# Designed miniproteins, single chains, continued (2), part 107

Each design is a single chain, and the fold is of that chain. pLDDT is the mean over its residues in the fold that is shown.

## One batch from the design tools (miniprotein)

Design m7957
Fold by ESMFold2-Fast:
Structure m7957 (fold): chain A 82 residues (1-82)
Amino acid sequence: MELSEEEKELIQKAFEALKESGKLSKKEFEEKVEAATTAILQARKLSKEEYEKVEELVKLLRELGYDEAAEIIEKYAEKSKE
C-alpha cells in the first residue's frame, strides 16, 4: 500500500511537532522515527525493539493530538511486526 501525498504530509507534520515538543531527546526521536519510517515503507520486518519504539512514538503522537498520523503509522507497524 502506497501512502497518499496528504498522508505523507500528515506524518511529516506530526514528526515535526513531536521533535519541537521536547518530549524526546534528539537521539530517541531519530531512533523512533527511523523505526516508524521502516514500517511505513514496508522495507523489512521490525525487530521487537523497533516495534516497541514505534508503539511509544504512536502514543506520543496521540498525546499531542496527531491521532490520524498515529493511526496510519500503527497500521503499517502491525503489518511489519513479524
Scores: mean pLDDT 80

Design m7958
Fold by ESMFold2-Fast:
Structure m7958 (fold): chain A 88 residues (1-88)
Amino acid sequence: ASGVRELSEEERELLRRIAEVLDRAVAAGELSPSEAASKFTAIALLLIAGEYDAAAELLRELAKTLSPELAAEALEIAEELRRLGEER
């Protein structure tokens, strides 16, 4: 097989939820489409590398730039990423 298949069902679902938060932030005018795409790519690459704590921290930093509603969703996902990192 070509490439690394490190992403589990749980990781894929977390990435989907992150994409939804970023899409909503773009729709609300809180992020540009290019900024959202850049952040999503960075988080996805960290997850592929198994860097759960780094992915969670990047999402927490992003949450500080978002509205309280979107920030709360981002922080929930970040805590789930940290739990996965603690297990591995």
Scores: mean pLDDT 80

Design m7959
Fold by ESMFold2-Fast:
Formats: structure tokens, sequence, C-alpha cells
Structure m7959 (fold): chain A 85 residues (1-85)
């Protein structure tokens, strides 16, 4: 389940981002990692990814201090989760 995979990858980092542009970059990164790992990203898949990411990031979590490092870590975590499927 793609929603669970994304939530697991985000939960391992455990932070949120207040800037809308940064949250959108997390969504874009998830889509790119899926494509790079051979998943077909349809309109429905993109919608599920966006909802999973934005719902997680709306939780009362610590705000990240290093966005670029956290984004890189998220991409690695997501790739690792996809390799388990």
Amino acid sequence: NIEEIIENALTEIGVTYKKKEQREQVVQAAVEVLKDNGFEVTKDTKYLVERAVLNYLSKDLPEASDFEEDLSKFKENLKKELEKV
C-alpha cells in the first residue's frame, strides 16, 4: 500500500515543514522516487501520494531545522521501503 509506505518513510524522520513550498517539494520528491523505482505514477497515484504526505505533515510534529538533509533522508527511506515490496 503506497500510502503506508510513504507514511513509514516520513515517520522515520518525524518532523514537519511550515513552508508550503517545502511541503510541495516533499510531494515532488516522493513522486520522483516512485518513478525512479519503476512505479507508474498515474493521476490517482499522485493524488494518493499528495494526500499521504500533506496529511502526515499536518500533524503536531517538531519543525525541521535542515530541510535539504531531511529531504535527502526521506528519499533514501522511501527507496528502502519500496525495495521491501
Scores: mean pLDDT 81

Design m7961
Fold by ESMFold2-Fast:
Structure m7961 (fold): chain A 60 residues (1-60)
Amino acid sequence: AEELYQKGLEYYAQGKYLEAAKQFKAAVEELSRELGPEHPRVRQAGLNLAKAQQKAAETK
């Protein structure tokens, strides 16, 4: 879970927003399963997923 989140941050920093969104989505799913959907870490990953998806859409 943490590894997916870190990969998402790395892709986001490189401007690879579509790849970042894929990693953040996987991180949200894994963290939600491990910690529960209301955990602060799940919420953080979800916010970063939304940001990455918005950036990916803006690049077209």
Scores: mean pLDDT 79

Design m7962
Fold by ESMFold2-Fast:
Structure m7962 (fold): chain A 100 residues (1-100)
Amino acid sequence: SALDRALEALREALELAKEHPELSWLVPILEGVIRLIEEARASEDKLEALILLGVAQVALASAKVSVLHDESISPELKEKVTELLDEALDALSAAEEELQ
């Protein structure tokens, strides 16, 4: 499913963040977003699920901007992390369409 693709990309991003000290600030953000998506998947209320997915998308978009502007992160690592965040964002957008 689209949510499973989002969770897979985010868990891969989380492992990268744990392996790189310069991304340590990203770890709690990714853990929080994963929790929001898991709550959305478990919710029987479509409106609650849509709100949780919307919050997750805003948090990820903000995290992506922070990664891109962090001078301590190498260009190669920025590319890898932002590609995973973009994959998650695309999957979350698809999940919202599935709820309509």
Scores: mean pLDDT 89

Design m7963
Fold by ESMFold2-Fast:
Structure m7963 (fold): chain A 68 residues (1-68)
Amino acid sequence: SSLEEEVKKLIEELEELAKKNNDASLLTYARVARHELEVIKTLPEEEREKALKKLLETLKSIKDQAEK
């Protein structure tokens, strides 16, 4: 889904930002988020969409903070 693609893109952006800034905590968070995404992909469609939206909001917030 487009939500899954957006979440994946944000995780990749956070991983790249973490590597660029040598930010071990951000890299760890991005890896945890990648694991969360894999778990979410196993959920039924309705639950998956809700979980993806929540993860997307969390990742956007973290990216905004990391770019300050």
Scores: mean pLDDT 84

Design m7964
Fold by ESMFold2-Fast:
Structure m7964 (fold): chain A 68 residues (1-68)
Amino acid sequence: SDDEKIEEILEEIRKEMEELKASGKYSDEEIRRRAVIRTARLLDEAGITDPAKRAEALARVQEIVEEL
């Protein structure tokens, strides 16, 4: 389902962003930008085209980045 694909995408994003933060090489703003761009691409690749589900996933990505 789209919801299962979104959960997989969000888990991948969390791991990638945690690694970027741990590296100390990127600002919080750069990490946020990368997370948004990467998430949009992964949603496109997964075939998730529903605007409401995309918006919800992007909102959850913002929460993930704020928790880092």
Scores: mean pLDDT 87

Design m7965
Fold by ESMFold2-Fast:
Structure m7965 (fold): chain A 84 residues (1-84)
Amino acid sequence: SAAEFLQERLDRMEADLDGVEELLRQRASPAELATVQPAIDALRAQIDAARANPPATLEEAEARLRELTAAGVELGKLVAPLLE
């Protein structure tokens, strides 16, 4: 189903985000972590909102996934310099 398709991908995104937070706790300074924490929290909120509103169609699921993937890419740009 469209809901199952989205849920599986949201689960992967959440796992990836948990991994990023763990790496930041190990590699980044507390000040650096504090600069990206709001962006991490915002992406978690977007994932939670997507889970709360199951898509009616695969097209809706794919559109929502594209928006979340774009948000993930932007977060990646913020965290990449801190993981060097």
Scores: mean pLDDT 87

Design m7966
Fold by ESMFold2-Fast:
Structure m7966 (fold): chain A 93 residues (1-93)
Amino acid sequence: MTTEEILKEIREKMDEAVRAVEEGDLERAVEALREVIELMRKNKNATEEDIKALERALEALERAAREGDQFAAEVALSFAVMTVNILILKAKK
């Protein structure tokens, strides 16, 4: 898989996570974010700090899903989206 293919899949999975949170399907959002983290580990431009930031966002999202806390899920997802967008920008340069 090329770097461009990995970044495309990361974007598609992040869009799926965003849609899942908007629909209140927090379990689906958790699964989508887990897939993003695995794709990030395959990307040479992802730092250990980027991966740890996403793992923390995943832990927060998993807690929100267990508690049915929509607001906490949206906050966790926003942090994950920012981390992914920064990585995509770095990969273009």
Scores: mean pLDDT 81

Design m7967
Fold by ESMFold2-Fast:
Structure m7967 (fold): chain A 71 residues (1-71)
Amino acid sequence: EEKTRERIEELEKKIEEMKKKIKELKEEVKELEKNLTKENVTRLVGLRIEIIGLEFEIELREKEIERLKSS
């Protein structure tokens, strides 16, 4: 059970890191949305894909935490 707590703490730290990255990417999206040039639109698409990927990884880690807490 001690190892379970340590694993949950590791997952929570990774989730926090990913959430911080998403915030940074969302701020870049806001700045790019202020001036929709062709180059900025291409960058926006890339950033949105990266955000979706990070959000999916957070969901996977949150589900692992739920499984660990349920055991």
Scores: mean pLDDT 84

Design m7968
Fold by ESMFold2-Fast:
Structure m7968 (fold): chain A 90 residues (1-90)
Amino acid sequence: MEHLEKGKELLYQQKYDEAIEEFEKAIKDSEGLDRAEAYYNLGEVYLFQRKYQEAAEYFRKAAELYDKLGDKESARTARVAATIAENLAK
């Protein structure tokens, strides 16, 4: 939880490299919904950096994990985000 919240704070401050480090720690130290949220937030950071292929990858990982956990609404949101990032990468 702490790394996820710190990552969000850093993302809001546009400190993208530091936000990535915190979200990577959140993924390593969490499971379930918190890990899915960390993948989604990493996708957002890469999207802001215009790294569309990396953004799509992390949004897809978030969608797969949300779907596995039964959170169909968050999974759908992440799939839409992945599709947008994939279209921007083309």
Scores: mean pLDDT 87

Design m7969
Fold by ESMFold2-Fast:
Structure m7969 (fold): chain A 71 residues (1-71)
Amino acid sequence: VPLSLRGTKRGLETLPREQLEAELEEARRELEEAERELEEARERGDVAREVGAELRVMAARLEIERLEAAL
């Protein structure tokens, strides 16, 4: 079966619930920061920063979904 163990995030399903909850809190905080930076970049018209923040938002959302699915 296709099993990738090249990233710690891929092993989230094997973590204890308390650790998953802690990771979820961190991911939510990261999402808030990324969304804030995205809005600021858009207001300034900073395309490079906007793209960077958008990628961070996507990564944080995916992490939140994975952590919620593992709980």
Scores: mean pLDDT 75

Design m7970
Fold by ESMFold2-Fast:
Structure m7970 (fold): chain A 58 residues (1-58)
Amino acid sequence: SQQLLERAQQLIEEARRFREEGNYEKADKLLDEAIRLASQLSPDATLRLIAEVREVRK
């Protein structure tokens, strides 16, 4: 759904900010939550969100 997609994107953006601040633990927790929400979306949306999570973890 649109709301789940928006929530997952918000979590990824928040995680990126925490990583920039050096708070990797909080960032990883937010990324895990984004993946959990993605599991309720279409396969295509799930794969895209997983790719974004990998990019943030670099």
Scores: mean pLDDT 79

Design m7971
Fold by ESMFold2-Fast:
Structure m7971 (fold): chain A 63 residues (1-63)
Amino acid sequence: GSKEEQIKKGEEYGKLGVRYLAQGNNEKAAEYFEKAAEYYKLAGDEKGARRSRRAAQVALGGP
């Protein structure tokens, strides 16, 4: 898809990650944050990709 579509998918998966994290489902939160990072990377959004990847690591209890 377009760069704009990839960014929107990244945002959508990031929101799902946050919701699962709020529910205490850290494994699913990390999975969705990783998917968000993939879409941000495809869109060329390096900052979005790094933030999402860090969120996944934090969800799993690591730095």
Scores: mean pLDDT 86

Design m7972
Fold by ESMFold2-Fast:
Structure m7972 (fold): chain A 105 residues (1-105)
Amino acid sequence: MAEGEFEGEGDADGRGTPSGAKVEPGLYRVTAEVLEQDGGGAIVAVSKNGRLDDVTGAAGFGGRPGERQEALVEVKEPGILTAYAVDLSGRGVGRARVRARVEKV
């Protein structure tokens, strides 16, 4: 099973050094916590390369800093699951951090 805890940090253009979990096809429970943001939430996305260029599955989390959110993410192809902080408009927040825990259901 792919399970683990990782942190994601993105810049305003959706680029960053993604800390991601390698995942196989299946249904995953993702718990995300926004660490350094004033309002907004987080997006957890699955892509082939850990970037938002080719997203095969995603879940959005609304919340406040320190608030833990949970969602199910369906992974259709092997890839990398990454977490990004977003503002109240759903745009990527530069230098904000999200901690995510991933477990296969």
Scores: mean pLDDT 58

Design m7973
Fold by ESMFold2-Fast:
Structure m7973 (fold): chain A 94 residues (1-94)
Amino acid sequence: SELEAEVLATLALMQLTLVANYYKKKGDEEMAKKVEEARDLVAQALHDRNPEGLRKAAEEVEKIAKEAEQRGDSVTAKILRNAAKLLREAADLL
């Protein structure tokens, strides 16, 4: 169960890294920074075995997803929403 939480959180980290790189290549430094800050929250919460930290990170990722959707980045928003779901599932397994 804890190992499965680690797998889910790691998948979310990979998705956040991909999205951050997308925004960097697009020249959207503000969105890239927001995603990188959310990624760092996930990494810290996972290191600390902190389920509340993972849930808080999921909420921040969902806010970024909503902003991505508003900017027309619908596929990126879907990836971010999936990452948030993985983080909540990981938190429930810790």
Scores: mean pLDDT 90

Design m7974
Fold by ESMFold2-Fast:
Structure m7974 (fold): chain A 94 residues (1-94)
Amino acid sequence: MKGGDLTEEEIKKKIEELEKREEELKKKILEKLEDEEVKEKFKELLEKKRYAEAEELAKENGEEVYELVLELEITRSLKAMFESILKLEKRRKL
């Protein structure tokens, strides 16, 4: 299948690396926020998986925070892609 000649084990490793990066990015976003009220609201939005609203809030709190939120979204999309590839490979009996 498309995705290169990645083994199931290599795909699982990439998913684990992306999960680690996702958690690291969430921490970095929270550390860059100076206002406790904004930080709390941002945490709530991330837990509720309201990424569009989190992105909008990030835009108002500076370009650096906005870039981190975009990187988080890219990381999540990439993880979903690898999970889909893994699922497709496991469904192939032949």
Scores: mean pLDDT 76

Design m7975
Fold by ESMFold2-Fast:
Structure m7975 (fold): chain A 77 residues (1-77)
Amino acid sequence: MEPVSEEALEHARRAEEAARRAEEAARAGDVERARRLAEEALAHLERAREALPAELRPGAEAAREAVRRRLEELIAA
């Protein structure tokens, strides 16, 4: 197994931070900021998935689905 690259870890970290900030913005009522941050999180998760070994990609896809669900909740509110 090839170790997870620094690039994949960096994108995953940025995705987590953006998702957290999106949730905070949504709770504060800033729907436009929440939407932008959620889209940023999804973009970073996709880049992290592309940088991962094939055996780890199912986990990355599950993470993207979780963020997609949060994005839908933020946009539908």
Scores: mean pLDDT 73

Design m7976
Fold by ESMFold2-Fast:
Structure m7976 (fold): chain A 77 residues (1-77)
Amino acid sequence: SGFAEAVEKLAQLALTEDLDVPGALRLLSKWARDQGREDLAEVFEKGAEEASKNVAAGDRQGVADTLRRTAEEIRAL
């Protein structure tokens, strides 16, 4: 799916780029709700919360791992 691919790309970029991953996932969650995709919105919101914890810890690999897990959850929908 296009969303899973986009999130996988974000995971790759998060290892090398200074990105607001939690903010991006929250925007995607709002967009998904606007599209009537509550299931997808919940996956993005959970990902944003987990990514926020990893950002606070300075754990760049943890942010990437959260994004990969989020992509897997999207594929399961």
Scores: mean pLDDT 85

Design m7977
Fold by ESMFold2-Fast:
Structure m7977 (fold): chain A 62 residues (1-62)
Amino acid sequence: DFEETLEILKLESKVDPSNKKLIDLFKELYKKAQEGDEIAESFTAMFISIAKNAEEKILKKL
């Protein structure tokens, strides 16, 4: 899940540079979530959901 989310964000950042900030934020939030930060856990789950939704749209084109 984490690695899949990173790959999706990296692909999007090649098109839109604003996604580079999202990659850095996602990495920090994931680290904080692993340390038990409940707020960081919620944001990490939200990022994963957004990335999976984008992935599903790509897969439907194949």
Scores: mean pLDDT 69

Design m7978
Fold by ESMFold2-Fast:
Structure m7978 (fold): chain A 63 residues (1-63)
Amino acid sequence: PGEEGKKAFELGAKALQARQAGDYETAVKLYEQALEYLRKGGDEEGAAVAELQLKAAREEAAK
């Protein structure tokens, strides 16, 4: 529970840094991992936000 939220936060921060650097493939992988931890922790709102960020990163990687 507490570990999952902390891990999701760390992964989300790294994903954001990867996106800012233009490394969208790395951002996708990190957002996928963050989403798994948010789902395991029962954070439905955090998971929904992570899904939107993951979709955006996937679209950026495909361009």
Scores: mean pLDDT 82

Design m7979
Fold by ESMFold2-Fast:
Structure m7979 (fold): chain A 92 residues (1-92)
Amino acid sequence: AASEEALRAAAEGALEAARAAAASPEGTGAGAAAAGVAAVGAATAGYLGASLEEVRRAAEGARRAGEAAGEEGARGGERAARAALAAGESGA
C-alpha cells in the first residue's frame, strides 16, 4: 500500500509537471517535465527497494534526461508516469 501510494503520488506529480510544461510556451516547460520525470524515477527506485542515495541518483539522472528532451520530455514524463502507475498496480 505505502509504495503504491508513493508511486501514484509521484505519477500524479509527473502528470501535473507535464501539463504545466504543455501550458508554458517557453523555458519553464522543459524544467517542469524534467522534475516530473525525476519524481517518477525516484518513486520507482524506492518501490524497488533502492537506497535513498540510489533514489537521489536516479532522480537526478531522470531530471537531466528530461531537460535534454525539451518538449519531448513533457510527453516522455507523462508516458513514464502512466507506465510507473501501471507497474505499481500490476505488482500489487
Scores: mean pLDDT 53

Design m7980
Fold by ESMFold2-Fast:
Structure m7980 (fold): chain A 65 residues (1-65)
Amino acid sequence: MKEEILEEAKKLLEELLKKLSPFEATKKTLEFVRKQAEEAGLSEEEKNELLKEAAEIADKLEKEK
């Protein structure tokens, strides 16, 4: 579940980075992760872990160029 959300977020971020600025792409990707975590009924701790990992993925893609 969490891993599936992160993989989908990574694919979404890569697609959005082709169409949007890095800031807008990251913002939309984090909103997607938050929405998916809420829809899945994840705890506050699990939601925070997902958001942290999604932010790390976004940072990694930006640094790798």
Scores: mean pLDDT 77

Design m7981
Fold by ESMFold2-Fast:
Structure m7981 (fold): chain A 89 residues (1-89)
Amino acid sequence: AMAEDQALVAEAERLLAEAERHVREAERYFKQGDLEKARELLEKARELLARAMELVKRSRIGVADLWARLHALGARAQELERRVREAEE
């Protein structure tokens, strides 16, 4: 029960939730053919994920579930980025 480590995990979870919203919106814009907006939202999600991962690395608490969710969203964002690049040929 370390208050500082718990605060880092809570902030990382907040950033993950924000990144998830951006990825979902990017997927919607991609389906509509708005590749520029999809890319903008993916860039924002990438920045939030990087910050969340850094906070998890600073935490002394074992957060396997949060770490798995961060990696899963990162993979989802990377796959959408690949599809956006292929559509911009």
Scores: mean pLDDT 85

Design m7982
Fold by ESMFold2-Fast:
Structure m7982 (fold): chain A 68 residues (1-68)
Amino acid sequence: SALYEEAKRKLEEAEKALEEGDLEKARKYLQEVDRLGTLLVIREQDVDGAQELGKRAKELKEKLDELE
């Protein structure tokens, strides 16, 4: 799925931004992952893929919240 691969790339960019200390950039990428995950469910009915991406995004959001 193009949506899944795009979300995965955004998730990797969010992780990199966190490593670089760019918390605002990390937040923006995580918001994009949430958007793509919603589209994955609504347009492709890929609930499993969206759940996997959501779990990884939640872990990164938890780290982000601890830094702010």
Scores: mean pLDDT 83

Design m7983
Fold by ESMFold2-Fast:
Structure m7983 (fold): chain A 125 residues (1-125)
Amino acid sequence: SEAEKYYLEGLKYRQQGKYEEAIKYYEKALELDPNNWQAYINLGRAYEKQGKYEEAIEYYEKALELDPNNWLAYMNLGRAYEKQGKYEKAIEYYQKALELDPDNEAAKEALEEVKKKLKEKEAAA
């Protein structure tokens, strides 16, 4: 489909580190297929690579509206909040990802790391 072609072009620009171009193609894909939760995830990731964490969070939340049990969207939300220094929020989302996929090593590692960052932040206050 035309939506799939735009999505794949977005993935190609992402692989080249061209996140502004990737965003444009993911947006075109979503105009044609608004139910593509993978496109919302990749759009959010592209905004994260630009340091635009608020925009990234909005797109990960849209992915969850389409797939409420999407552990990957919860992982990405946790990471975006962690990058904003919102460690308590990051913990909530990483815990949710781990509840949905209990054997996920990346979720376990992210949760351990963010808990350590929270302790370090609290000790510095």
Scores: mean pLDDT 89

Design m7984
Fold by ESMFold2-Fast:
Structure m7984 (fold): chain A 73 residues (1-73)
Amino acid sequence: KEEELKKDIEKLEEKIKEIEEEIKELEKKLKEAKKKGDEKKVKELELEIQIKEGMKALLEGMKSWLEKQLEKL
């Protein structure tokens, strides 16, 4: 049971890293769009970043909950 929790935490860490990389690439695109004055693209990228940040927050919350469960074992 403890090993299962550790594996689940590891999987969440990998997913969080993947989303962080996606956010980083979107931030680069956002900077470029702002420099070009492409307001439509800026809004699209800002929304996509917000969605990814929300996903990351949910995964981080799940990881924290699993870590709390692991501490009880």
Scores: mean pLDDT 84

Design m7985
Fold by ESMFold2-Fast:
Structure m7985 (fold): chain A 60 residues (1-60)
Amino acid sequence: PVQPDAVVTLRFPADTPPEEQAAAVAKAKEEAEKAGLTVVAEDVITHADGSVTVTLSLVR
């Protein structure tokens, strides 16, 4: 497995609308592309309290 050059973690409270979550993830991906990074993995974890963590693994 390739070790990522950078990791971006986004955390959303339980009451965050799905459209707001999608917009934040899209913005993070756009910023990564501007920095010359490629998204190679995206992990979405929904916690028992309803909060969501999105982790993006990036390589040059």
Scores: mean pLDDT 80

Design m7986
Fold by ESMFold2-Fast:
Structure m7986 (fold): chain A 65 residues (1-65)
Amino acid sequence: TAEEAVKRLEEAVNNGDAEAAREAARELKKLADEGKVSLEQGEKAALAVANSPSKEAARAAAEAE
């Protein structure tokens, strides 16, 4: 679900896991293309990437979107 993908993205960018961040961002993009991501979920994902302590994981997520 979109909520699960947002949670995975938050964990990945906070832990510096670039591969997990990229995969979670790809899943969110797929769900967004299907109209299954709410505005609130999208904003939460964007804030997680923006506030990430890991520039590498944040970049991986941005590349996937």
Scores: mean pLDDT 78

Design m7987
Fold by ESMFold2-Fast:
Structure m7987 (fold): chain A 62 residues (1-62)
Amino acid sequence: MKEALVAQGDRLRESGLKAYEEGNYKVAEQLFTESAKYYEEAGDLDRAAEVRQELDKLKKEY
């Protein structure tokens, strides 16, 4: 179960990065937010913190 949550978090993070590269910042923010939640549910607080930092960076750019 936790492994599946981490895998989903990874997938959402990758999708968020792609959306960011395409200039779709609102979609990127949504995907990073969901990714962080999956990592938090998995207990992977380090990866959740990384994604939260990516969100903070996005909020400074748009």
Scores: mean pLDDT 81

Design m7988
Fold by ESMFold2-Fast:
Structure m7988 (fold): chain A 55 residues (1-55)
Amino acid sequence: CLEKVQRLGAALRAGRYDEAIALATELGLSEERARKLLKEGRYDGLAAEALIKCE
């Protein structure tokens, strides 16, 4: 789980948003939620919610 969160963070930093959305949904976030956070520029929020799913 933590490995996927780290990959999500790397994807966000690299601008690979499609990969970031896919990783977020694998971690239990809805695709709708992940897309909304990306659209709002809340990259830290997306990573934090994904991390909470692992905890």
Scores: mean pLDDT 79

Design m7989
Fold by ESMFold2-Fast:
Structure m7989 (fold): chain A 61 residues (1-61)
Amino acid sequence: MRAELQALQEQLLAVAKQIAALKEQLAAETDPAKREQLQAQIAELEAQAQALLDQIHALLS
């Protein structure tokens, strides 16, 4: 359980870093089509982060 929790937390941190990088790209991007693409990628990664949080919650409950 402890090792599994740590692995999930590491995965969540990696996803969070990817989201932060894409949000910075979105803030600097002026092309509407590229902005939509970045928003879609952010939404996908946020869904992955939520799934990881749900798994962490299940291990702690």
Scores: mean pLDDT 85

Design m7990
Fold by ESMFold2-Fast:
Structure m7990 (fold): chain A 69 residues (1-69)
Amino acid sequence: MKPLTDEEIDKIMEDLDLDGDGTISRKEISSLNVPTSPLRRKLGFYYDLFDKADKNGDGKLTREELLSV
């Protein structure tokens, strides 16, 4: 799999970083599991990405962790 680009990471953070703190939580991903969310179709991808990139196991993803996947 090709590494994530800065543009792809920026897009992921825009979609998932709902509190604007520069991190993505599992709670934010779970909040997208509603029929009205355009991102619901990508939930499996986001959960898989989270499991691979959450190196700290703290339930949060930073931009730095996403860049290192």
Scores: mean pLDDT 69

Design m7991
Fold by ESMFold2-Fast:
Structure m7991 (fold): chain A 98 residues (1-98)
Amino acid sequence: MEELRERIRELIEEMEESEDPEKVLELTKEILELVRQLPNEEAIEMLKEAIDALQKALEESEDEELKLALASAHVALASELAALASELGKREELIKEA
């Protein structure tokens, strides 16, 4: 699990530093595949780190194609985060009803 988290952080750093729109999208896909292998709580933490990195890269970029790729990556990561957060909320309600 620790090795998987370290790999995800490396991919997040590569994504933040990348000036290639295609590479940003490929790195985002790999990050999503790896976070899905983590427990939900840890996946949420990694997705938040990735979203923060993308927001910073978006603010610093002046290339329109790169901005579009970063924005697309942000939507994909935010959607996954929302889905996992919703699943955790449902689990808490189930515990209250039991």
Scores: mean pLDDT 79

Design m7992
Fold by ESMFold2-Fast:
Formats: structure tokens, C-alpha cells, sequence
Structure m7992 (fold): chain A 74 residues (1-74)
């Protein structure tokens, strides 16, 4: 099972980086996609990932949530 987290981890890192580079009106769907993957990773990984990895994912989630709120306010 730990192996099936590899692809979504790479995907969420890619989407998180992309939020800063897409037009503001496209940031909402990108952020929503990133949040969905992060929520799934945190749920699956909370018993298997290292504490530092969980902290990193939680920080990314907070950044994506802030970006989503900003995109929705625009």
C-alpha cells in the first residue's frame, strides 16, 4: 500500500507549484484538485508517513486552502 502514495505525492507537489503560475480564474479548480489529493494522502498516510512528511503535507494543505479562499474572493 505505501507504494500507491508515490504517484499522488508527486501529483500534489506539481499542482501546488502550478497554483502560482496559472491565471487567477484557473487557480480555484487547480487548488480544489490539490486539496482533494492532499486530504486523501493525509487520511491514508496518517499511520504510515513519518511525522515530518505529515507536517509537510499539512503545510501544503494550508497554503492550498489559502490560495483557494483568495481565488474564490476574486
Amino acid sequence: MPEDLTVPLAEVERLTAAIATVPPEEQEPVAERALAILDELLELGKHTLLPEELERLERLRAEVEAALAEARAA
Scores: mean pLDDT 73

